# Designed miniproteins, single chains, part 67

Each design is a single chain, and the fold is of that chain. pLDDT is the mean over its residues in the fold that is shown.

## One batch from the design tools (miniprotein)

Design m2468
Fold by ESMFold2-Fast:
Structure m2468 (fold): chain A 57 residues (1-57)
Amino acid sequence: IAEEKINKLKEAKDYLEKQAEDGVNTLREQGDFEEAKSVEENAKKKVEEIEKLAKEL
């Protein structure tokens, strides 16, 4: 079992989700709602890619 690789992908996903959440919240506080939406959508796509890679391992 490639447990170490799966753990690294999980950490990358958690890190990406945390950064996106913090970024989205900051942009919303500044009134940059369109940019916040863009960051959220991009993070969602990257998370889906990481989940697909983890499933293929």
Scores: mean pLDDT 79

Design m2469
Fold by ESMFold2-Fast:
Structure m2469 (fold): chain A 95 residues (1-95)
Amino acid sequence: MSKEELELEIEVSLALMSLAVNKIALDTLKSKEEPDKEELEELRESLKETKERLKELLKKAESLDKSPLIEEMIEALEEAIEEVDKLLAEIDELL
């Protein structure tokens, strides 16, 4: 593993953790009979920031030489971006 691959793996792990936290927050809001619109709007902005970070990491991963780890990170980032778009759509339906 190169230094660049290790640094990218750490950054990807942190971004995926942020997405997981946002997903738990949305599930908690959805469990309420009437979700707080201010909390939904705050979560929406957080998810937009997470999406931009995931896109930056994907671009960085695509610029590196292909290794099994880099390919795995690219797949995880692409799936994470799709999940963010799905969560944003769910929030828009609740607003």
Scores: mean pLDDT 85

Design m2470
Fold by ESMFold2-Fast:
Structure m2470 (fold): chain A 61 residues (1-61)
Amino acid sequence: ALARLTPRERRVLGYIIAGKSQREIAEELGISQATVSRHIRRIMEKLGVSSREEAIAAARE
């Protein structure tokens, strides 16, 4: 599943696992919170999960 993520999506997922908020991820990557939200939605879709917590669990197994 992780192999299907783009480098940007993997970076965003890493920040989510680290407990960063959408705002903090946007600041770290130099992008808008709306762009981060879209990346999170795509990551959840690609992992087959419906929440940030499920995405973290799927990444950790």
Scores: mean pLDDT 78

Design m2471
Fold by ESMFold2-Fast:
Structure m2471 (fold): chain A 57 residues (1-57)
Amino acid sequence: SSEDIKKAEEYGILGIIYKDQGNLAKARELLEKALEIAEKLGDKKAASTLRQQLSTL
């Protein structure tokens, strides 16, 4: 749904912000939540980007 898309984007953005601030625990949690939604929606591009962000934590 469009709400799931917005939620995935929100978690992804917040995860990157926390990562940049050095809060790796919160970054991982938020990026994993974003990835779960992206995978559920079949958004391969978003899932790939989120996996890359997680791999650099």
Scores: mean pLDDT 86

Design m2472
Fold by ESMFold2-Fast:
Structure m2472 (fold): chain A 62 residues (1-62)
Amino acid sequence: GAAKSGAAARAAGEAGDAAAASAMGYQTHLNGGGKFGYLAAKAGQAGDTAAASRYGELAHRS
C-alpha cells in the first residue's frame, strides 16, 4: 500500500536515485498516499532527491 511505497520513495531519495524516487512516489499517490506521494514523484522528476526523500517519508507516515 501507500505506506510501503512511501518508505521506498524515501529510501530511493536517500540513495540519490531520482528515477526510483519518482516512480515510487507516483505509486504512493496511486495507492492512496495522496498529495505527499504526488510531491515525491514531482521532486524525483526534478532531480531533487532530498525533497523526494522528505515527501516519501511524509507519505509513509500518513
Scores: mean pLDDT 76

Design m2473
Fold by ESMFold2-Fast:
Structure m2473 (fold): chain A 60 residues (1-60)
Amino acid sequence: SAQARLDAAKRGLELAKEFAKQAKPGDKKVLEIKVGNLTLTFEVEVVSADKALITFTSSR
């Protein structure tokens, strides 16, 4: 359902943000959340002590 996909995306983003708060510059993590036949991928890269990049991709 649309709600399940939205909830999964919100959860993935929160996990990515939590990782970034605990990580060191240069650390990377890939988080995958599956909802039915859809895979949500969050790639987190910590650029500096106060900055992180989060890339969000969805695939079927």
Scores: mean pLDDT 78

Design m2474
Fold by ESMFold2-Fast:
Structure m2474 (fold): chain A 92 residues (1-92)
Amino acid sequence: GPGAGIDADETVKAIEGLAQRLIDAVKAGNEREASILATALGVEAVALHLSGDKDAQKRGAEILRKAAEEVSKLPNGKEYAKLLKNMADELA
């Protein structure tokens, strides 16, 4: 089935680490790094969705929603906030 071989718990940890790095990049005004990290988060969010692990998907969605709220308060963070919220809504 879809997501065979995906470690959902490892994917949640990757999302948590990447989300924090994205917040730090946006705070620093590092647009290039922020864009790369947003792309990596999208890949991990898709992997988590395909895992079918509902509890892991809820945890990932919570991390992404908290990150979206935090970057929404930052200069130039609005587009990243929308992207993170969309990723979270697709998970749970």
Scores: mean pLDDT 86

Design m2475
Fold by ESMFold2-Fast:
Structure m2475 (fold): chain A 60 residues (1-60)
Amino acid sequence: DREERLEAVRSAVRDGLERGWSEEEVFDTALRVGRALGLPDEEARRVAEEVLEEHRRKER
């Protein structure tokens, strides 16, 4: 299921941010997980951008 694959990317990105990874490391992880699951790079990047925005809002 596409939604399950997208959630796996979101979870990996959230995990990386909780561990203090850089934005570059987070995008690299999203692309790696997305590719392993057969998602387009553009979709994986978009998910990473969404999670990064959520993380920035949560910091306030």
Scores: mean pLDDT 79

Design m2476
Fold by ESMFold2-Fast:
Order: C-alpha cells, then structure tokens, then sequence
Structure m2476 (fold): chain A 79 residues (1-79)
C-alpha cells in the first residue's frame, strides 16, 4: 500500500536525520537513498491504485510532498 511505503520512508528519514546528528555520514546517506526509493515507489503505487477514496489519496499526496521537502533538506545538508 502507498501509505505503508510512506510510513516506512518517514521512519528511514528520521533515522537518517539522527545518523547525521551523530556524525554518521555514510549511514545517513545510505538511509536517505533508501527513503528516496520508497517515496518514488509510493508515488507510483498511488497513481496505479484506482480504488483509493479521493480524500485518502489527497492525504497521502500531502504526506509525500512533506517527506520530499524533508528529503531535499537533508540531502542539501549532506553536501
């Protein structure tokens, strides 16, 4: 489910942010790359799933947008 992938990506981003805070740059970068993959997969599944109510789809899209912003911010900090 798209929501499950979004939840997993959120968890990975939180772990990546913690790894960066602790100076574990290699781990933070690896977790960030995995989160990117999950968000891309969630977006694809959301587009393919025609059974989702419009309200639920909008909620998942908002979460995807928020996580994408956090992901870009974290990636910028890793440069």
Amino acid sequence: MAKELVDRADELLRRAEEALRQGRLEEAERLLREAVRLLQEAGKKLLEDKSLPEEEKEEILKRLEELDRRLRELGDRLR
Scores: mean pLDDT 81

Design m2477
Fold by ESMFold2-Fast:
Structure m2477 (fold): chain A 97 residues (1-97)
Amino acid sequence: MELVERALELIREGMRALDAGDFEGAARKLREAARLLREAAEELRESDPETAELLEAAAEAAERAARAAEAGDARKAAVYATAAMLLIVAALIEREL
C-alpha cells in the first residue's frame, strides 16, 4: 500500500497548500494523488475488487478537488479532498477485513 500512503500524504500537502492560498500547488499535489490512487486500484482490481472500487472513487474525488483548486474554490476543493481521504481510510479498513 505504498502508493496509497504516498497519495494520502499528497492530499494532506494539498490541503496545507489550500490553507496557504497556493491553489496551483494544491492542484498539482491533488492530481498526483489521483494518479497514484488509480495505479493502486488497477493493481488490486483482480485480487481485491472492493478495495479497488474505493480507491477509484478516492481518485475521482482527488481530481474534483484539483479542478476546484484551479478554479480558486477553496471550500469545494477542501470538501473533495476530505472525501478522498475518507475513501482511502475506508479502503484501508476493507483491506483489513
Scores: mean pLDDT 87

Design m2478
Fold by ESMFold2-Fast:
Parts: C-alpha cells; sequence; structure tokens
Structure m2478 (fold): chain A 82 residues (1-82)
C-alpha cells in the first residue's frame, strides 16, 4: 500500500525541515545571508513535497507540507526586512 510518490513526498518534506532548521540557526547567529539561502531551499523542497503528496492523494501529507511552506515563507520575509 506504499505509493512511491507519497514516500518521495516524505523525503522532500524531511529535507525541507532540515534546511528550515539550518536557516533558523543561521538567523539566531546573525548569518542573515545563510538564513535566506536555507529558507529559500526549504521553500523549494516543501513545494516539491506538496506536489508529490497531491499526486499520491495524500491529503494529510500535503497539508503538513503546506503549513511548513507558510512558516518558511514568513521566516524568509522576516529576514529580508532586516
Amino acid sequence: HMDEKAFEGEVYLALGEIYFAIGKLDYQRGDYEGAIESYKKAIELYEKAIRLFKEAGDTEGARTAQRNLEDAKKALEEVKSK
């Protein structure tokens, strides 16, 4: 019962979470350029995860990835306003 696209979505979601965490650490250390790059990468990965989850019919996975995407976009906007 494992859809390959749902599994790929989970992998991209996890990678996005890693880059989002790196971005938060860079931001806390005052590395705003590093934070921007990491948040942009997290956004790309979350958008890929959403697409894969939707193709797989995984509504809950898509919802989780969408929520994480919104958080990453807010974090990116906050850093850019510095």
Scores: mean pLDDT 87

Design m2479
Fold by ESMFold2-Fast:
Structure m2479 (fold): chain A 115 residues (1-115)
Amino acid sequence: MIELVESGGGTFAEGSSVTLSAKVSGVDFSKVTLGWYRMTDKTPFARVATIAPDGSTSYAPEVQGRFSISVDYAKKTLYLNMNNLKVEDTAVYYAAVETDKGVVFGKGVQVTVVA
């Protein structure tokens, strides 16, 4: 069974930086696409960033240049580095493993950005 345990959520000031982390187990994550998704009041469960086994990354247009995704294969940990936070980044963030059978999500962490 694939398990993802996210951390690093909380309440943050606009313009600040935060890194979300997710421990991944139950899969060889060096062989799967890993990602971060979010739910907002405007966007139901949208892909934010992905990292493929070949190291290629993709980002949603609204976070391009502000967010970066990375993985520490030795620690089995997925990261989302979020820079220059905006009030519009307020969401529940979910770590994800993308499989041929569908996407497996963690339980999510709340990120609240206040002006």
Scores: mean pLDDT 85

Design m2480
Fold by ESMFold2-Fast:
Structure m2480 (fold): chain A 59 residues (1-59)
Amino acid sequence: MSIGEKIDKIVGEALQRFAGTDASDEEIREFVEELAKKLDLPEEYWEKAIEAVLKALQP
């Protein structure tokens, strides 16, 4: 699985978990970081994954 595929998977999982909810940015960030660790996404890409999720969840 490529870096992009890992980020896409994280975004998809986060949307399933948080779309239509009132989750805080901190809760979303913790979820993304935990999933990134499980998928073995390098830490240098964690912020990019968090930003992608937050952008996808914007009202």
Scores: mean pLDDT 81

Design m2481
Fold by ESMFold2-Fast:
Structure m2481 (fold): chain A 99 residues (1-99)
Amino acid sequence: SLKEKIMELLEEIEKILEENKDRIPPELYDAMMEEIKELKKRVEEGDWAGAAAELDELRELIGEVLLRAAAAGDEALFAAGVRMLALLEEIRALLDELL
């Protein structure tokens, strides 16, 4: 189902975050994990509009990861951020089918 695919994509983002935890400031890591938790809750509730709003908040946090990675010259973290952003756009496309 579209819902199951969205949940799988969110789990892939969580895995990328966990693999890069030591490269991300703790406050930013915690904020992103909390947004994923809220996103999962909205998806489980069938609140697609709420899920889309939480997705926009997560996109802003990933933007901060990309800025910090670029400033630090951390190519691995930058690549991870680009991958997470691509997964967010895939989730957004699936959410648009449910809205």
Scores: mean pLDDT 89

Design m2482
Fold by ESMFold2-Fast:
Structure m2482 (fold): chain A 62 residues (1-62)
Amino acid sequence: MKKVAVAGGNNEEGAKKAAELLREKAPDAEVIEVVGTKEEAMALMNELRAQGIATTGVYVEA
């Protein structure tokens, strides 16, 4: 089963921090870094979940 963790941030630093947190919390998941708004990150997570992909995420503002 494919698992994805969305590491969102308002900038590259935020996304990297989110990715570090997700690697600790969901080590079995593929981490995807997303730079943008929290709303954009949540939209991506909802899209992945709608496709039947087990998806978690963190959003960090830096």
Scores: mean pLDDT 82

Design m2483
Fold by ESMFold2-Fast:
Structure m2483 (fold): chain A 100 residues (1-100)
Amino acid sequence: MSIEEALEKFKEKLEEILKAIEEGNYEKAVQILQEMAKFLLEFLKTLSKEEQIELLERVIELIDEALKKARETLSPEQVRHLETLLGSLRAELLELKKEL
């Protein structure tokens, strides 16, 4: 799998999380996030250090874009749930990048 293919899968999972939040299905949103995090961590192990940094930076950018769009379109309660989920993942990915 290429970095571009992994990013497209990540975008698809972000859209699924957003839809679950919109539907009030927070349990499903958590499940999708866990599946997405597992996918990213396993894929990172197959990459060089330089490629890992590139993937992490681009994933963090996608999370930031998703949060920005959500703040414009979702209710405050839905935004809070999304910020909790994606903010936690973002923080973990940022720390992982620092260790590289």
Scores: mean pLDDT 85

Design m2484
Fold by ESMFold2-Fast:
Structure m2484 (fold): chain A 58 residues (1-58)
Amino acid sequence: GVSAAECAAFQKLYKQESQAAINAGKPLATLNEAIAAAASFNCPDELAQQVWQQVSAE
């Protein structure tokens, strides 16, 4: 199972961290890294992939 609140918190944090990395000229996290981070927040791989795709498009 997944908590909608926990997954929403992960998405917000991940977008902030990804934007900070982009602004610092650092490479974006890999899909596998995003999936691993999402698992720590009880988010399914599918949602992690969607968030990763969104930040990769920014």
Scores: mean pLDDT 73

Design m2485
Fold by ESMFold2-Fast:
Structure m2485 (fold): chain A 61 residues (1-61)
Amino acid sequence: SLLEKAKERIKKTNEVEKLFRDPSLTEEQRKAKLAEIFTPEEQKLVEKMFERYRAARAARA
C-alpha cells in the first residue's frame, strides 16, 4: 500500500514534468494522458498550470 502510493506519486510528478517539457502534444493527447494518470481534480490543476505556462510563453515569443 505505501509502496503503491509512493510509486503513484512519483509517476504523476514525472508525467507532469514530461507534459511541461513536450509542447508538441495535442490538447487531446494531453487530456487523454492526464485522464489515465490523474484524478479529475488533479487534471484540472495540471491543465490550468500548463495552459498558463504555454500562454505566458507564447505571449513572450
Scores: mean pLDDT 70

Design m2486
Fold by ESMFold2-Fast:
Parts: sequence; structure tokens; C-alpha cells
Structure m2486 (fold): chain A 94 residues (1-94)
Amino acid sequence: GEEERKIILETIGLELRLIGLEFEKELLLKSDLSNEEKIEKLEELLEEAEELLEELKELLEKAPEELKPFIEKVIKRAEELIEELKKELEKLKK
């Protein structure tokens, strides 16, 4: 139906945003930037990843049962990215 299509498209949009954040993290960690600049940019990525996770959780609440597993997979990936970003920040703040 129309509602299911809307939820699928919103989920795809959020998954594309997640892929973008994952790519930005990898580029940032491989960059020749100073530790201070890396910390600033990683903190920005963490904030964006946390906002993305909140949007995914709101979408999950609205989703029909059949679509929930698809959204839950993206949520798990977003949670993994957040934990990786936190771990990298702890390493750089030493």
C-alpha cells in the first residue's frame, strides 16, 4: 500500500545516510588531519549518527510488523557505527 511504500522509501533514505556516515568515518581515520581536527569531525559524525538512530527508532514505531526486520537491521548497523565512533574518540583523547 501507499503507507508501506512511504516507510520503505524513508528506510532506504536513512540507510543511504548511514552508508555516507560509515564512508566519512573511514576517510577521516585514513586522513592526515591532526588528532584535534579528527576529534572535532568524529564528534560531528557521532552527533549525526545519534540523530539518524533516533529517526530510525521513530520509523520502527510506525512500521507494520512485516517491515520491522528491515528497519531493525539498519538500527543495528547505526548502533555499531556509534560504538565504533565512541571507541575511536577515546583512543584520540588520550
Scores: mean pLDDT 89

Design m2487
Fold by ESMFold2-Fast:
Parts: sequence; C-alpha cells; structure tokens
Structure m2487 (fold): chain A 104 residues (1-104)
Amino acid sequence: MEELREEILKIASKYFNEEQLKHIERALDILEDLGMTEEEFRELVEKLKQAKSKDEMIAILEETVDRVFARRKAELEAKNDTVGFVAAGILHAGALYHLELAKK
C-alpha cells in the first residue's frame, strides 16, 4: 500500500504543489479506511498516469472515491451496520472535501 500511495503522490506532483499534495494524501488515507484494495490502488496509479491535466486527475480521484464508497456502503447496508454506515458517509464527505481543497 505505502509504495502505491507514494507513486500516486509522485504522479500528482506534476500538477499539484506541496500543500495540495497533503490534501490528496489525506484523500488516499480515507480511501484505504473505506476498504480500497491494493489492486484498486494499482488501477488508480494506471489511470492517473494517463491524466493530462490537474482537472482530469481530480476527476479520476473523485470517481474512485465515489466507487469505493458505493461498494463499502452496500456491504454495510447488507449487514445492517448503522454505525459503520454513518462512519463511511463521514469518510466519503471528508475525502471529497480534501479533493476540493486540492483544486485551490
């Protein structure tokens, strides 16, 4: 996981300054907490390598956040885990908030 996260931050450093990269790193931490797998991190690395702009890179990250959250939400709903469901919703909002701050 750590090596894949470092690769993502290195790719993002082409478009984002040090402060913006901290927000991307926090979004990646939240993705891991939402249950994003090592395979999904590898897929994210490949998608980000193809990004041609800052906006395209943010769009890929936002899509990844929404997809990982949707899977986690479905798992928690199937288990009737109300506390986990609320926690996942807070994590989802936090990841999108950090990506919004990375745009600035």
Scores: mean pLDDT 87

Design m2488
Fold by ESMFold2-Fast:
Structure m2488 (fold): chain A 97 residues (1-97)
Amino acid sequence: SDRRRIMRRVGGRMSDYMRRISDVSGDNGQDFYDTGQRLIAQGYNYAVSGDVDSAQRHFDDFVDYMRSQADRDGSSTGRQYADDMGDVGRQGVDSMR
C-alpha cells in the first residue's frame, strides 16, 4: 500500500540516521542502534495501522530520547543526527495525514 511504501522509505532513512548516531556513540553504539531499530519498528506499526497521531507521538518521544543520550555523551554530531531523524519521521507522518 502507499502507506507501507512511504513508511518503508521513512523507516529506512531513520535507520540510516541511527547508524550515524551509533557510529558517533562509541561503546554504546550497538545498543543505541538496536534500541533505535525497535523504536522505529514500533512507530512504523502505528503509522501503517492508521494510528498517525500515536506514530507522531512515538517518533517525537524516540527523538527526544536519542537527543538526551547524545547530550549525556556530549555529542553535538549525535544531537544533529537525532534532530534530522526527527524531521524525517515528522515529514513521513505528515504525508500520511
Scores: mean pLDDT 85

Design m2489
Fold by ESMFold2-Fast:
Order: structure tokens, then sequence, then C-alpha cells
Structure m2489 (fold): chain A 69 residues (1-69)
């Protein structure tokens, strides 16, 4: 899969996965992507960092935002 497809799949997992571990791992993987395409995930990561019910998911999203910016 190309990088854009991977980013889109990870965005979907952060937004819709019922498993907090999957949302956390997806946010972490977005932050690890060494590509400008990861910036596409910024709105999703900002919502997760602020609103996710799991504290570890919120922290992972915050770290991902810092790595992308």
Amino acid sequence: ADTEEVVNELIEKVENSKDAKERKEAAEKIGEIASELAKKALPTLQKAARNDKDEEVRKAAEKAILRIL
C-alpha cells in the first residue's frame, strides 16, 4: 500500500476502533510516518488528544502531533 493509503487506514482506526489499544497504536504509527502526508491526520489526532476516553490514546495523539509538526 502507498503511504497515503496507510495514513487513511490509521486515521480510520483512531476515529472508529472500539479497542483503545488499536487507537493508541494507530496514533503512534501516524507519528512515526516520516512523510508530509501524515499532516493529513492532524485534525483526527487533535480530536483524539482532546476527546478520547482513554488517557493513553490522548497522550499518543499529542506525541504524534508534536512529531508531525
Scores: mean pLDDT 83

Design m2490
Fold by ESMFold2-Fast:
Structure m2490 (fold): chain A 77 residues (1-77)
Amino acid sequence: GPIERLSDEEVQAELDRTVAEAKKLIEELKKNPNDSEIHTKLIALITRLFALAVASSSPEVRQRALDAIKEIIKEAE
C-alpha cells in the first residue's frame, strides 16, 4: 500500500500531517460531541497512525504514533 512505499522522512511527514488532522478533528468534536462523521474520520486517522507506526524503523516515530493514538481514543470517548 502507499504507506509501505514511504521513506523514513515521508513516514515522519505523514505522521506529522495525520497528528495535525487528528488535533483539528478533536477540536471540532469538542464543539459537536455526537458528530458521527468526526468519529468515523478519527477512526480512519487511528488506523493510519497504526500503519505508520508499523512501517517505521524508528522507535521514536513508533512511540509518537502510539501516543497520538492513545490521545485520540481518550478524546473520542
Scores: mean pLDDT 78

Design m2491
Fold by ESMFold2-Fast:
Structure m2491 (fold): chain A 58 residues (1-58)
Amino acid sequence: MIDEEAVEEAVRYLREKHPALFAGLTEEQIREGIKRLAEELGVSTREAVEMLKAALDA
């Protein structure tokens, strides 16, 4: 469950980096948001996670 593990790590990371945006959301809602973002961008879930972390961290 490598992909699922990466998403779970990203959920925690996003809540820590942007609590104002994500504190009102459940972990499942954030997780689904990442999955939908990947689908809408036409990339893999793991790639979407890496893109989000890079954008928020940098």
Scores: mean pLDDT 73

Design m2492
Fold by ESMFold2-Fast:
Structure m2492 (fold): chain A 74 residues (1-74)
Amino acid sequence: SSAMLEAVKKKIADVTAQATALAQKARQDGLHYHQQLVQLVRDSIEWFKTLGPISEKAINELATAIEEALQALD
């Protein structure tokens, strides 16, 4: 449904924004950055797994969005 697609898009945007903020704030502590980012991604993947047939596409879209956002910080 359109509502489910909008929820997925919002989740991807929210997680990407949070990952970007963590990267900006954690410039002086790489270990803390890695731990928080790993946990954020892990929790997001587990949520997407509950979506059934669209979970793989949603997870791949999230991974791409986070990678692109983090690269933009360089």
Scores: mean pLDDT 75

Design m2493
Fold by ESMFold2-Fast:
Structure m2493 (fold): chain A 64 residues (1-64)
Amino acid sequence: LDPVKLVELIKELAEERGLTGKELTDLILDPSDPEGREIVKILAEKLGVSEEEVREALRRISGV
């Protein structure tokens, strides 16, 4: 997983939705949110990784 590409995709998707990168990350990490599920799927497809790998990477970035 490319962290630079992940950060750029998060910025683009957040801007399209009128959210901050943190707000978008919080939505992705909420398993009950259908919008978060759709966004994680888009990120996984664009990055060529699993949805769980995307969530793991975002938890690591957000945990700092």
Scores: mean pLDDT 77

Design m2495
Fold by ESMFold2-Fast:
Structure m2495 (fold): chain A 109 residues (1-109)
Amino acid sequence: SLAERVLRAGEEVAAQLDTLAALQAAKAADPSKAAELDAQIAAARRALAVALGELLELLEEAGLDAEAQAIAEAVRAALEAIDAGDAAAYEAALARLRELVREAAERIA
């Protein structure tokens, strides 16, 4: 169903954010690996953009423009938290993303 596709796309966005957060934390812990980790971070950012694009397209197909905007804002907040090294802000943004994806899927079902 469209709701199942939205849930799966939301899970993929969350997974890519977790990957990016882990890579940024690894870079902060060991600066000697910066060159290798920067390449992986760039790849993770591209994968996140693709996953987010798929989720937003599914939400637009469902007519959930407000939910799409809120999800894009939650992802932006998560990225800002990752860049700042703010674990508490990251967890809050990720929880908000998961809540919004669940609400969107419930509205489609």
Scores: mean pLDDT 90

Design m2496
Fold by ESMFold2-Fast:
Structure m2496 (fold): chain A 98 residues (1-98)
Amino acid sequence: SDEEKLKKGLELFREGKYLEAAEVLRDSTSDRGVLLRSLAYLLAGEPVFTSISPETARKILEAGLLLSGKEVEPQYLSEELAEAIRNKDAKKIVELLS
């Protein structure tokens, strides 16, 4: 089920298995599932290509800028999530998206 796939994706992401997490979430249509899948690709150093809501797209763009080492004040990501992304803290990212 989609709920089981999200739970497995969160588990794999917490373990740093980003590409495996993205694969489990490949067919996810929820905003949280699409965000987690996109963050998994970004943390793996892979390009992100997906059809998403404008709000989720802004969060993904901001996450990409943070991971590129740009000095960005978060507008769409929470301060805690932005900090977790900067630090590549998979455990904290999972905590905040659970």
Scores: mean pLDDT 81

Design m2497
Fold by ESMFold2-Fast:
Structure m2497 (fold): chain A 55 residues (1-55)
Amino acid sequence: LPEFDLTLPVDVVAERLERVLDRDPENRVARLLARGLAVEHPDNERLRALVERYE
């Protein structure tokens, strides 16, 4: 997209969530955020992998 990259903010957030969940897999807030973002971006492979790994 000309204003912003569709994946740029989402991938940054996904990377941060992945790092948080790697340290604390019980983090409910991070798990909920990952699930919500995966629903909004079903084609985002990183978010889908995160949800599947920590579900």
Scores: mean pLDDT 71

Design m2498
Fold by ESMFold2-Fast:
Structure m2498 (fold): chain A 88 residues (1-88)
Amino acid sequence: HMKVETREFDSEEEALAWARAYLAEKGATLTEGVDPASGRRILVGRTPDGKLIVAIIERDEASGKYKLTIVEADEGTEIEFPEVPLPP
């Protein structure tokens, strides 16, 4: 199945640090990218047990805050994302 969670941060650096720490705790091999159309930061990690984790960071222009969306998918779940290199 798929799990989706959202968090808010006051800065992009805080959101990025949290996302990196989260993926590292899961033992994920990490690839970072940026969506060229939106400028959103995208982190993709694959855990040793085959779970895919995607973290998307975007700025809310109205509030000035940064939103972090974490998507965790079990093996065999189909997910459509912007073109980002997958980790080995």
Scores: mean pLDDT 73

Design m2499
Fold by ESMFold2-Fast:
Structure m2499 (fold): chain A 82 residues (1-82)
Amino acid sequence: MEEKIEKMVEDLKNYFDEKLSKLEADLKAIRGELSEEEQKDFETVRKVFEKQLKAMEEYIKKHPEFAEDYYKSFKAALDSFY
């Protein structure tokens, strides 16, 4: 179970990074280089997601019966993001 939870967390982290990197690249293509404020916003979004993901990992480790449900919910949310 531990390895399965770790893989789920890693998959969600990688999936989020891919979505965010694509958004950043698309914005750069439209506007050129990102401003300092935009770069700070992307950094803030990454930090908030990382904190949330860590909190969810700890919760799932205590309640592994909900691991699949949390994985599906987060992935669906990321799919709707971009």
Scores: mean pLDDT 76

Design m2500
Fold by ESMFold2-Fast:
Structure m2500 (fold): chain A 94 residues (1-94)
Amino acid sequence: SKLVEEARALAEEAERLAEEARRLAEEARREGLEEAAAAYERAAELAERAAEAARRAAESEDEEERERLLREAEGYLGAAEYAIEAAEKVREAA
């Protein structure tokens, strides 16, 4: 039950991060910052993959599959967070 609760929390966090990254991509595009917009879109895609893996972990009836999917979700979430920081540096340099 704790792993299911953790997976659901991770899915919600990843969904919020994806929405934020897409908002930042749209803002960057409105400012004509094409490279920053593309970088934020990449971050959104990684966050969306994290959310999907976390949702699948929450729905899994196999504990080993749940743990694997949870690790996959954490990996994508970390990659998304790093990608947002990288996108912010690209935007700042523009």
Scores: mean pLDDT 88

Design m2501
Fold by ESMFold2-Fast:
Structure m2501 (fold): chain A 59 residues (1-59)
Amino acid sequence: MSEEEKKEAREKLEEAKRELEELEKEKKEAKNLSVEEEIGLTLRIIGEEIEIELLESKL
């Protein structure tokens, strides 16, 4: 992997970590969510976690 690719991966990792934190905050602060809304938010959180793992595996 090139140095440029490593820099891009690190930037994406930081962004994904920020997005994960925001999504976790939304889920924690949101109340009276429907089952569908809660599932949708949980799937987004899982998606960000997977992206973080993939990016970390490249670094």
Scores: mean pLDDT 79

Design m2502
Fold by ESMFold2-Fast:
Structure m2502 (fold): chain A 90 residues (1-90)
Amino acid sequence: SAAEEAARRIREYARLAAKYIHSDPAKALEYIGRMIEAAGAATSAADAPGFSASLELDAEGRITGFSATSPIPALEEALKEAEELLNKAA
């Protein structure tokens, strides 16, 4: 399904963002952006309200926190895994 494909992309982008979060913060931000885009697009395609995402940066522009939610169960599961991975890596 579109939601399962988006969940797979969310997990992959989160993994890549975590990999680059300290070595290349700009690349990590790009992957987080793609993850948010994939989650938002899949939620909108399902005509479901309630998608949200937030990113916290320090004074130097480094990622310090990430949170996101979707009303679609497969996306919510992938987003909570992404939050855990990214917040642990930051």
Scores: mean pLDDT 84

Design m2503
Fold by ESMFold2-Fast:
Structure m2503 (fold): chain A 99 residues (1-99)
Amino acid sequence: SLDELIEELEELARELVELADELGDEEARRLAREALELVERARKEKDRKEQLRLLLEAARKAREAAMRLLEVAPKELINRLIGLILRAIGLEFDIELLE
């Protein structure tokens, strides 16, 4: 379950990096990149409490990236970005349940 959360969060963060690159939003790209770096740090972390803290921070950064992209997105991407925001919120909730 924790390995699945790490994989889902990595996939979410990678998709947000790609969308930020396509839309040309440097701040959203920075937030999504920070989320990816936090996921990679969490994957290598041996302390479960610290691992969960890093994953929660990564999920929050991913949500912030998606919310920022929502402000600049064309109408065609709005539903996709809302879906990504909801995925990030769900991952935040799942991580907090593991504390």
Scores: mean pLDDT 88

